# Designed miniproteins, single chains, continued (5), part 12

Each design is a single chain, and the fold is of that chain. pLDDT is the mean over its residues in the fold that is shown.

## One batch from the design tools (miniprotein)

Design m16415
Fold by ESMFold2-Fast:
Structure m16415 (fold): chain A 92 residues (1-92)
Amino acid sequence: SMAEVREKLAEMRRILEEMRRMYEKSKTASLDEVKKILEEAQEKLNRMEAIAAEIFALAPDDKAVRREAALLVAEATLLVLSLWILEKELEK
């Protein structure tokens, strides 16, 4: 149903907002804290990908919904990559 798709998109947006807050927190964090943030961010990305797959199954013909879900996963992926770069820089 479209209601279920809307709820799943809302959950993805909430998870992404949590990931953005985690990334901001990482800017002043220690190496050990960044490692923990990265592990949590990776788990959140895995959940985002799972929800996106459910949306794709529920709305296979809705290009706008599929695009929004894909872009939310892309943004989450970029945040995880940014955290990986930060961890590497702090390990110098």
Scores: mean pLDDT 90

Design m16416
Fold by ESMFold2-Fast:
Structure m16416 (fold): chain A 70 residues (1-70)
Amino acid sequence: MIEKLVKEFERLVEEAKKALEDGNIEKATKLISEGARLLQKMIEDNAPAEDLSKAQELLTEVTKMQLKLS
């Protein structure tokens, strides 16, 4: 179960980065929000600390990209 959540999270971050590169800030914002929700679910489902740390880092990076373009 956790493996599927991690995979979906990585997909959302990748789609958000692509949206930002395409200049679609609104789409990226929605994808970032979905990623944050999925991260909360990963925490509730007791995902490994390593996966949570990586997810937090990826979410922070894409959020910084959004702020630079907004």
Scores: mean pLDDT 80

Design m16417
Fold by ESMFold2-Fast:
Structure m16417 (fold): chain A 55 residues (1-55)
Amino acid sequence: DDYLTALKIAEELRDIKDPEEARKRVLEAMLEAGVPEELAEEIAEGLALGVKNEQ
């Protein structure tokens, strides 16, 4: 399940405090795991926004 794989990767990388680094790392990891690019970009963007809003 691509969506569950994406969520696991986002959860593992959620501790990255820099929003730009979080987005880049999550996107790269998801693409390597075979997550579709559109889904990977949406999840990575959401995570980066979450990190930014918590600062």
Scores: mean pLDDT 72

Design m16418
Fold by ESMFold2-Fast:
Structure m16418 (fold): chain A 71 residues (1-71)
Amino acid sequence: SSKSVKIQMEAGSLETGALTMYLYKDPNVAEKLEEFIETLEKLLKESTDPEVQAELQKLIEYFKELKKKAE
């Protein structure tokens, strides 16, 4: 599905952004992770593909763990 591809691309872009900020110890990473989690939760609600939903859920959990570690 073209919608599943779009959702996966958007999620991948957020993952790259979050990891870059975290790796470079950006002081705003915790606040940006909160914004990214909200965006991923919206993408999860829009997704109808179970495999894409599972990937998004794992990524949301990962970002929540990164946020806890980031102050």
Scores: mean pLDDT 81

Design m16419
Fold by ESMFold2-Fast:
Structure m16419 (fold): chain A 55 residues (1-55)
Amino acid sequence: SLEEEVKKIIDENPDASVDELIKRVVDYYREKGYSKEEIMKAVKILLELVDERKA
């Protein structure tokens, strides 16, 4: 699932800042040919997962 792929990117980059994680997610899905809307959805999932980890 999209959420599992985003979690993998986060887990593989434990020292990355939120900005660096956003860039990695955008680059990853852009290279796979995802639409701008789908990429923005992946970024939203990333931000929700990062916020849950800080709570």
Scores: mean pLDDT 79

Design m16421
Fold by ESMFold2-Fast:
Structure m16421 (fold): chain A 60 residues (1-60)
Amino acid sequence: MKGLYEAVEDYEAKSEKELSLKKGDIVKALETVDSDTLLVENLKTGESGLVPRSVLKEVK
């Protein structure tokens, strides 16, 4: 599936620009910001923000 990721662990936002995630949340990739960071939308909450790639796994 294009642009979908699953949170592999809980993540707590460290700034207003970041998004908190719960393990198992499905997010839609909106933009690749850099090699380590994605701008995503949480499909459960509808909120958008930056998250580290290291806490995400691509959904296929």
Scores: mean pLDDT 80

Design m16422
Fold by ESMFold2-Fast:
Structure m16422 (fold): chain A 72 residues (1-72)
Amino acid sequence: DERRERLAEEVRRLLVELARKHAEEVAKETGLSKEEVLRQAEAHAEALAEWLRANASVEELEEAVRKARELL
């Protein structure tokens, strides 16, 4: 389903964008570098997007996109 694929990719992109917005704060709290925080966030966003693509309904993906956008 092209729509599921597109929505899962949108979730991935929004999660990475959210991570970029908060990377400095997270780095300071965790003791990791900003680069490491972003690399880990990208890997986790990709893994979550793959899981959602396989397991989530279109409605669940749309809700995930909506929630991620609200956090930006």
Scores: mean pLDDT 82

Design m16423
Fold by ESMFold2-Fast:
Structure m16423 (fold): chain A 55 residues (1-55)
Amino acid sequence: DTLKMSEVVRAVIPLAATASDEELRKAILEEGKKLGLSEEQREAVAKAVLAAVAA
């Protein structure tokens, strides 16, 4: 669900500037799980956000 994936991204934006990559990934996976995203969807969101932060 694209809407739920967007909600995870919005929830972790404040952490992106200050948290480590490990902390950010953990937060994304936890928020995705709370919203009922599949394991594959949670991994995809984490990968996309971490790639964007690293760029």
Scores: mean pLDDT 76

Design m16424
Fold by ESMFold2-Fast:
Structure m16424 (fold): chain A 79 residues (1-79)
Amino acid sequence: MFEELKKKINEEEAKKLVDTAEAGLRVARHSGDPQVARAMAELAEKLAEKAEKMGFKDYSERMRQHAEELRRIAEEAAA
């Protein structure tokens, strides 16, 4: 019972981490600033590590993909 509740709380937390990473991606796309994009990429990587430690590998992989996209945005904005 308590263990099942903990799992549901962790799932909600993991979803919020994904939402945060997606918000960072939107901010980076609109800013056009390579420094903002790099900062958001680092944030997405940290959130992915947290999700991985919580046992949500699928959410972690999605956030790592967002981090890679953010690094590409940073490279393109810097060019």
Scores: mean pLDDT 79

Design m16425
Fold by ESMFold2-Fast:
Structure m16425 (fold): chain A 97 residues (1-97)
Amino acid sequence: MEELERLQKMSNEEVLKRILDVTRELKEAIEKGDYEKAMEKLNELVRLSSALKDRELQIKVIALVIGAVGSLFMKDYEGALRDVEALEELIEEELKK
């Protein structure tokens, strides 16, 4: 798996679009109760965040992902969805700039 090398070659816009897609897939997984898939998508978001060029945005993304992971472990599915929705909004705002 050469995923890290591919991420390094992606444009910032391509990374943001991929994060948005994975965030939407994560939201769907949580809404369907597929928590195994949700954890897979959270791990993918951590890897994608490492390719972000904006350090402040990277920190915000990681904080929201950690929040969602914590909420899922506590079975606070509403809290997890709030963190995922906040992440979706954050990335959509960055793509509008």
Scores: mean pLDDT 82

Design m16426
Fold by ESMFold2-Fast:
Structure m16426 (fold): chain A 56 residues (1-56)
Amino acid sequence: MGDQYAQQAIDYLKQGKWEEAREYLHKAAEAGASQSLLQQVGLMLKEKTNTVPETL
């Protein structure tokens, strides 16, 4: 079940809605999505936001 939330997070990421993607990633983690899937989504989200310390 958690995998569905993770898949939805990926879909939002592809749409450029990384704010919603982050919310669904949290829901996926709470629902017990697979660790592999959570890692992939988290990495993609981090790539989009970068780790550069900048305020937007």
Scores: mean pLDDT 73

Design m16427
Fold by ESMFold2-Fast:
Structure m16427 (fold): chain A 65 residues (1-65)
Amino acid sequence: GSAAARAAAENLRALVRRDPNPSAAQLAEALHAGGLSRATAERIARAWVEDPEAAQRLLVRLVTA
C-alpha cells in the first residue's frame, strides 16, 4: 500500500477521535493533508458521510495495495 494512503488513514482516525461526526469538508481536508489527491479525498469524504463502512473498506484497499 501507499505511504500517502496510510498517512491519510491515520489523519482520518485522529479526526474521528477528536470529532465523531466530522463534516465532508473536514474529512476531505484530513485525507488530502495525508497525501491523497484532492479529487480522491473529496470522493472518499462524500462516501464516508453516506456509508462510513463502505468508505472505510475503500480506504483499507488503498492502504493495502
Scores: mean pLDDT 76

Design m16428
Fold by ESMFold2-Fast:
Structure m16428 (fold): chain A 66 residues (1-66)
Amino acid sequence: ARLLVETTLDVASRTGLILRLMGIPGVEVEPLSDTRFLVTTTLSPEEFEALKADLEAVPGVRVTEL
């Protein structure tokens, strides 16, 4: 499954988020711009919904399911 992530986070907070995501087995991050990146996952539907909820809980982050 794929998520489009849009963020207003500063460079340090955005870098920390991306590094955290890249540490998850079955998660790939593709930068699109300074404020947008794609998350591609091989996670189960349950794990995918949990990841989406975790991302939506971060202030300054907007998530769109593709």
Scores: mean pLDDT 82

Design m16429
Fold by ESMFold2-Fast:
Structure m16429 (fold): chain A 85 residues (1-85)
Amino acid sequence: MAPPPGWRLAAEWVSAPFEVAEGEIVTVRVEGVPPGALVSAELVDAAGNVVARGMAVADAEGRAVVELRAAASGTVRVRVRVWVP
């Protein structure tokens, strides 16, 4: 996912690999980010294909929740990016 023009990447991390089933919901919870920050999350398979994407805006408490539905079964990683103005 692309951030709005002029926003900068404040943080990025990738999880350890784990297994998902097709249609499984992976819930990504992010805390301690600036209020109004854009949180993007992707499920990336072992071949580097993005099998789910989601985005949320951090609330006044600096929390965001992104739900990702896996389009395919297999080994995936969660890639999270936090964007700020």
Scores: mean pLDDT 82

Design m16430
Fold by ESMFold2-Fast:
Structure m16430 (fold): chain A 87 residues (1-87)
Amino acid sequence: LKERLEELVRETERRLREVSEDPAEAEEFANILRKIVESTESMDLGVVEALIRMVAGIARATLEDPEAVRVLVEGTEEMIRLIREEK
């Protein structure tokens, strides 16, 4: 699971750079997601899922670039799907 989530974070960061000329603020959210994923081995999966959902919610509320929001939301939804499949 952790490896697959780490790959999704990397893919999300790559997509952010493709759709935005200035992805720096959105990349901060990807970094937060990476740190949450790094905690998967020591944290309950339900807590990991909740944290990922919170990050997506904050990104939607704070980021002004709709393409960056779309990429982050798509990435987080895919991460949540993988976590649910593992439960």
Scores: mean pLDDT 77

Design m16431
Fold by ESMFold2-Fast:
Structure m16431 (fold): chain A 84 residues (1-84)
Amino acid sequence: MALEDAERIIEIAEKGIKRGFLSKDEAREILELAQRVKEELPEAKPQADMIIDIAQKGIRKGFLTKREAEMILSLAKGIKRIAE
């Protein structure tokens, strides 16, 4: 469900912020979760599309920075508010 997927993105992003980065595998998981959110909750498409773009760039680069994790966290919290 979109709410559970958004909560999982929040969890991954918060761990990444504390650690200072997100791994390529975490970026892949975030990409898959954001793609599901986009299908399940069309109202959150703009937020999901932004997360997808950030995650795809991170996968190509091999990691996401703390700043990119903070951006994903903000966007995922927005999705959670729409899903509630």
Scores: mean pLDDT 90

Design m16432
Fold by ESMFold2-Fast:
Structure m16432 (fold): chain A 101 residues (1-101)
Amino acid sequence: LTPEAVERLREVIDRAREEMKKAKSLEDFQKVASRFIGEVADILREAGVSDDEIAEFVHRLAQAFAEVLRKYKAGEITLEEAVDEFYRRAREILDEFAKRS
């Protein structure tokens, strides 16, 4: 990934976290997460990342979201904790992919 693409992805992740904190329902949380994943895919396409690499990145984000959603639905974590855990995982995935440049 280019430094410019990495910076743009960081901005989108930070914005998604703030939007998710405002979610008052599971439906709102899921809607924000879906929009965020779509925005990430669009940025990667504009940056010239291959469809296979985009699919891998999106899959990793979707898996992270599914895991925090499972914990939240099970009553293991609060919505705020789910947002913070997803944010941490999304940042880790970005840092991993940024090193692949």
Scores: mean pLDDT 83

Design m16434
Fold by ESMFold2-Fast:
Structure m16434 (fold): chain A 64 residues (1-64)
Amino acid sequence: LEEVGRRARELAERYPEYADLIEKVVVAAILGDRETVERLLAKIEDPEVREEARRIAEEALRAA
C-alpha cells in the first residue's frame, strides 16, 4: 500500500488537474469499492492518466 500511495502521489504531481480524482480512485480501491473506482476513472478525460490510475487502482484492489 505504501508503494501504491507513492505512485498515486507521483501521478498527481505530474497531472495536478486530476489530483483530486486520482486520490479518490486510490481510496476507493483500498476500500475494495470497484464500482466507485470505475465511475471515477471514467471522469478522467486523459486516456494516458486514466490508464495509469487504473493500474495503480488494480494493485490496491488486489491488496484489499
Scores: mean pLDDT 82

Design m16435
Fold by ESMFold2-Fast:
Structure m16435 (fold): chain A 93 residues (1-93)
Amino acid sequence: SMELILRAIGAALRAIGIIIDAEKVLEEAKKLGIEEAAKLAEEAIELAEKARELALEAMRTGDEKLLEEAEELLRKAEELLKKAKELIEEAKK
């Protein structure tokens, strides 16, 4: 399905964006000594990497369930990354 392929590509690109953003957040958290923010950023990277693998496998196999799992992991990664950013902003006050 063309729709499944486009969704899978979108999920993989979204995962790459989260990884890049989370790596920057992780570096800042480490510099500021905010251990909780660093942990959340690391967890976001792990979830986004898994989501990317699932999205690519969904594109290869046509398995919509793998794509749905990838999209759920991306939502969780975004929530963790948002929380990590909030902790960093609070520490700068």
Scores: mean pLDDT 91

Design m16436
Fold by ESMFold2-Fast:
Structure m16436 (fold): chain A 79 residues (1-79)
Amino acid sequence: SADELYKRALELAKEGARYFAEGKKMLDNAKTLEEITRGIGLILRGIGLAYEAYLLAKKAGKENDPEIQELLKKAGFYP
């Protein structure tokens, strides 16, 4: 159902935003190449989850929902 797709989209978008924020924090405090690569990996994971969330939101007809859009932007994804 559209409601189930929307709930899953919110879940993935929130997860994506968390990964993105963690990755940015790691990069801001990075002292080693390993920390830089981990931070980048987390950022990319966040963007990927946001993309999946966007696709599910579109299937639910909710791609323009303010909460979804705000979470996607927090995950570095601007559709």
Scores: mean pLDDT 90

Design m16437
Fold by ESMFold2-Fast:
Structure m16437 (fold): chain A 70 residues (1-70)
Amino acid sequence: SMNEELQKLGRELGEAIKAGDTEKAVRALREMNKLDPELARIVGERAIKDAEELGHPELAEALRKELETF
């Protein structure tokens, strides 16, 4: 279901942020935007904050650039 896929993408995004994995984080957010653009924007803004708090500024910047394409 869409809800199960969104939950999976949310977990993948969270794992990528903790790991500082920019490519994985951007892909997860991009796929989330295809399914639910409103949720992807909200989740993406939180992900940027989380990446900054965890010391991944390059990841935060990549997520900001991806959100600009939404």
Scores: mean pLDDT 87

Design m16438
Fold by ESMFold2-Fast:
Structure m16438 (fold): chain A 74 residues (1-74)
Amino acid sequence: MLEEKVRELEAQGKTASPEQLAVIARHLLDLGRQARKQGDLKLARRAYRLSLRFARRAGDDDTAKRAQENLARL
């Protein structure tokens, strides 16, 4: 179920505005944290990488920094 949600947000990000990308990036950051808590480190890494990419495209430096820090701690 978490993997499906990550895939849905990745697909939405393809046509999203910067404002929508910021929201999607924050959602992906939360999904990555949930995946990590469940021990799914591969899904957590995917979600954090997508969060970082979308946050950077949105100009959301705070979310980008948080995603990068979470990736480093995996």
Scores: mean pLDDT 87

Design m16440
Fold by ESMFold2-Fast:
Structure m16440 (fold): chain A 95 residues (1-95)
Amino acid sequence: GGEAAARAAEGAAEAARTAAEKASAAAGAGAAVAGVGAYAEAVAGGANEEAVEAAREAAEAAAEAGKAASEGDRERAEEAAERAREAAERAREAA
């Protein structure tokens, strides 16, 4: 269960990075969707509480990156993408 959640969180982090690089509304929407998917996968897959919390942090950071990208704030999007990456790493460690 935890490995699937960790992979989904990694996907959310990659989508957040793409949103930061492109600074576009479409890439931002993708990051938000990927984040929601990661959290849902962690909960549905029966991941442990630590992995679920890390996936939630990745989802929140991906949503922030998406919002910043949609607003054209590349610096804030990059900071949020880095937080999503760190959260995905924690999810993988907890898996």
Scores: mean pLDDT 77

Design m16441
Fold by ESMFold2-Fast:
Structure m16441 (fold): chain A 64 residues (1-64)
Amino acid sequence: MTKHVRIHTNGDLEKAKEQAKKAAKEAIKEGKELELIVVSPDPKHREEVEKAGKEAVEKLKKEK
């Protein structure tokens, strides 16, 4: 089963990255695949938040 999480950057990139990392931890705890939908007026900010979430999932899977 997949966990869908929508994140808005709202001009604060660091908070959006923290939200992505929290979503990754919750998805791993629930045994679900994470799908992030990142909304940002800046494509670079969207890419960084998506990357942070994907890296968090990979790291958590390898640490277990």
Scores: mean pLDDT 78

Design m16442
Fold by ESMFold2-Fast:
Structure m16442 (fold): chain A 98 residues (1-98)
Amino acid sequence: LEEILERARRLLEELKEAIKAGDSERALELARELKRLGEEGFRLAREARDAEALREIARILGEAADLLAEAGIDEELAEELRAMARAAEAEAEKLEKE
């Protein structure tokens, strides 16, 4: 799980640089990889009942979604990332209540 989160944080920083450089192809590649890592991280964090990891996944995917939306890159992927971020936040809140 921590290795996935570290890789996701690194990819988010690379995504910011790709967007700043106007490299939409690289940004899409990085965002798709972030979606894949987010799906895996979400599953592992839920199984581990790790609310902190779920909140970190929500933050990373939410920031990636905002970056894509602001740049006008793949609105469908941006919405998918936002939905995943909301799901991760909701799961974290549920675990903290228990």
Scores: mean pLDDT 83

Design m16443
Fold by ESMFold2-Fast:
Structure m16443 (fold): chain A 74 residues (1-74)
Amino acid sequence: SHSLSKAIAAALIGIGAEFLAEKGGDAEVARADAEAARELAREALENAESEEARELAELGLELAERALEAAEKA
């Protein structure tokens, strides 16, 4: 579903953004990716029709928030 696809995308982008922020990459790029992941996760959560989709969206949001915190500290 669109919701599940967005949740998966949000999780993957969030993981990448956090990794970039942690390894001393471009903080602006990490922040932008984390913000995009957060928006995708929020949309996925709003449209979640299953517990699986909701859990993935929540994971994506958590990862995006962690990446944003890491980027802000850089």
Scores: mean pLDDT 77

Design m16444
Fold by ESMFold2-Fast:
Structure m16444 (fold): chain A 55 residues (1-55)
Amino acid sequence: MTLAERILRLAAEGKSVEEIAKELGLDPETVKALLNAIMKALGAESVEEAVERLL
């Protein structure tokens, strides 16, 4: 499972950026940057759309 899939699964569970950062050992700013990069890569306008496209 990729880091992108792990971040999106945690977001799909309703976890906040801070909670995702804590679970993965990352800074909250890093998690936000990764979510933005994932959404751009998938052509998604929202986290919900990114989850639907990847998961």
Scores: mean pLDDT 79

Design m16445
Fold by ESMFold2-Fast:
Structure m16445 (fold): chain A 77 residues (1-77)
Amino acid sequence: SSAAERRRLEERRRRALVLLALLTGRPELAEEIEELLAELEAGDESKRERLEELLEELRRAQEELDREIIERLRKLS
């Protein structure tokens, strides 16, 4: 069913975003993402702009993590 498939995709997206936030050392973003996604699923479209802001924050955190990994690799050489 389309509803079950949508729910499965939404759940996978939620898990991926939460995992990314945890891996980037930002557990506060993981919590806020779960809250915002729950509010959006409940029909509160006013939370969408905040979700977009958090997605941008996660992108920056991922870039910072990539930089840190490169720096650590340089120190091992």
Scores: mean pLDDT 76

Design m16446
Fold by ESMFold2-Fast:
Structure m16446 (fold): chain A 102 residues (1-102)
Amino acid sequence: EAAAIIDKWAARAAAEVKKMAAANKSPEEIASGLSAILLEMKEELKKAGVPQEVIDKIAALADKRILEIQVILSTEKYSPEEIIKLAQEAIDKVKAEALKLI
C-alpha cells in the first residue's frame, strides 16, 4: 500500500523531469516541479494511514535529493538526457530509502 504510493511518486517524478528537461526548464523550475509531486505523495501517504513521523522522514529524504539536483544542475550546463539521468538516480535513491521506512 505505502510502497505502491512511493512507486507512483517515483514514476510521476521521472515523467515530470523528462517533460521539464525537454522544455528547457531552469534548475529552480525542475526542483519546484519535483516538490509539487512530493506534496501529492505526502497527502496520499497520510490518507493511507502512514504515521506523520514516517511521512516527515520520507519528505526530508526527498527534499535533500531535490536540493542536490537543483545545485548540480546550477553548476554546469547539462543536456536534457543528462538532466534526466541525474534526476532518475536521485529519485531511485529516495525510493530505496523511503521503502526502508515503511
Scores: mean pLDDT 85

Design m16447
Fold by ESMFold2-Fast:
Structure m16447 (fold): chain A 82 residues (1-82)
Amino acid sequence: KKEGWKKFLESLRKAVDGALEMAKDNPELVKEVERARQLVDEAEKLIDGTPEDQKKARELAGEALGLISRVLLKIAMDRVFE
């Protein structure tokens, strides 16, 4: 379970890096991606801790995934309508 979550966080970090590259020309989106990166960094620190820390890490990872999904949707919508 712990090893699986570490691999998930690694994959999520790669997704954050990709989103940052796609958003680089939009300062507002870059700020949202940087927030997601902070959440992933915090989750990585907590995943090796107590069961409560591990629960918090999972919550933070979910928040980061939600932020990245919204950023990618905004990029897609901007390309369709602008």
Scores: mean pLDDT 80

Design m16448
Fold by ESMFold2-Fast:
Structure m16448 (fold): chain A 79 residues (1-79)
Amino acid sequence: LDAEIERLRAEIERYEKLIEEGVDKQTAISRIVAHRIELAYLEEVKRVLEEEGLPAPDRLTNEFDARVLRKIRERREKE
């Protein structure tokens, strides 16, 4: 989980540097938005795991995703 979060943060930073260098800004912005959404999801996953006392997985799986998505949905419904 932490490795995925770190990867997404590094990719966002890389695309932000490309925007500064004048590379295709439209494509770079689109990639940044997509990665920020994924990063926000993974950060929420990490927070839910910490709040529920669940162990962080070494890698994300479909079964893990389904379980965590359910908890995230429940949390948002209570906001």
Scores: mean pLDDT 67

Design m16449
Fold by ESMFold2-Fast:
Structure m16449 (fold): chain A 86 residues (1-86)
Amino acid sequence: MTVIVELKNANPGSRIAAVGVGVETILEGGEAEIEVDGDTTRVTGKGAGERAIRSAEGVAKGAESSGGKARVEREGDTLRVLAEGG
């Protein structure tokens, strides 16, 4: 599965959690890319397993718990987590 976590205006904890999704993907034998551009952090994990998927869903919950907004979308073999303002 491919996991994409995109954070906008995220707090440092949410950014670290998103990087953690990439690390979990690598540990599960996949590949990860991390892109940081100003207020945006994007982590793409390809070949993500159960732990990386759970971590990505956790990023969404963490953003919402911090007063931000999050959306979790599934399309085919891709899970997208989009979070803002957490």
Scores: mean pLDDT 83

Design m16450
Fold by ESMFold2-Fast:
Structure m16450 (fold): chain A 91 residues (1-91)
Amino acid sequence: MTEEEIKENLLRFAERAGVKVTPELEAEIDRIAKEFVEYQNEVKKRIEELDKNADKLSPEELREKVRQFTADALLKVGELIDRLIEAIKKA
């Protein structure tokens, strides 16, 4: 998913929810979309590095790395969702 696709989806969601899209809300949506894409690209890079080295890792080591990546991803997504909710409340 691209930055533009994330922004468009969030704006459509706000419109359908009856939320007034202020310039401030749009700017925060832009920031959230950029950070989400940057984090998505970082996660993709980490997964590709893990995949390339999977044959060098034990099943237990691979499982632990996947668990850590999943935990980190959930925490970051939660942070971005909280910021979006806060921005909507202020609009």
Scores: mean pLDDT 77

Design m16451
Fold by ESMFold2-Fast:
Structure m16451 (fold): chain A 60 residues (1-60)
Amino acid sequence: HHMELQREVDRLIDEATEAIKKKDGKKVLEIANRMAELLGISKEEATRRLVREALQRLVE
């Protein structure tokens, strides 16, 4: 359960990282909506987490 959820989250972060590289804000918001549904959190919280995690991956 926990490992499968983490894999889905990681995949969404990877997709968001690519969308950020392409400056595709619409795609980032679409992925954030999917993350919000997956984790049961608000769209705003999902967007903040997604962008933060994607930026970390870009600088690591």
Scores: mean pLDDT 80

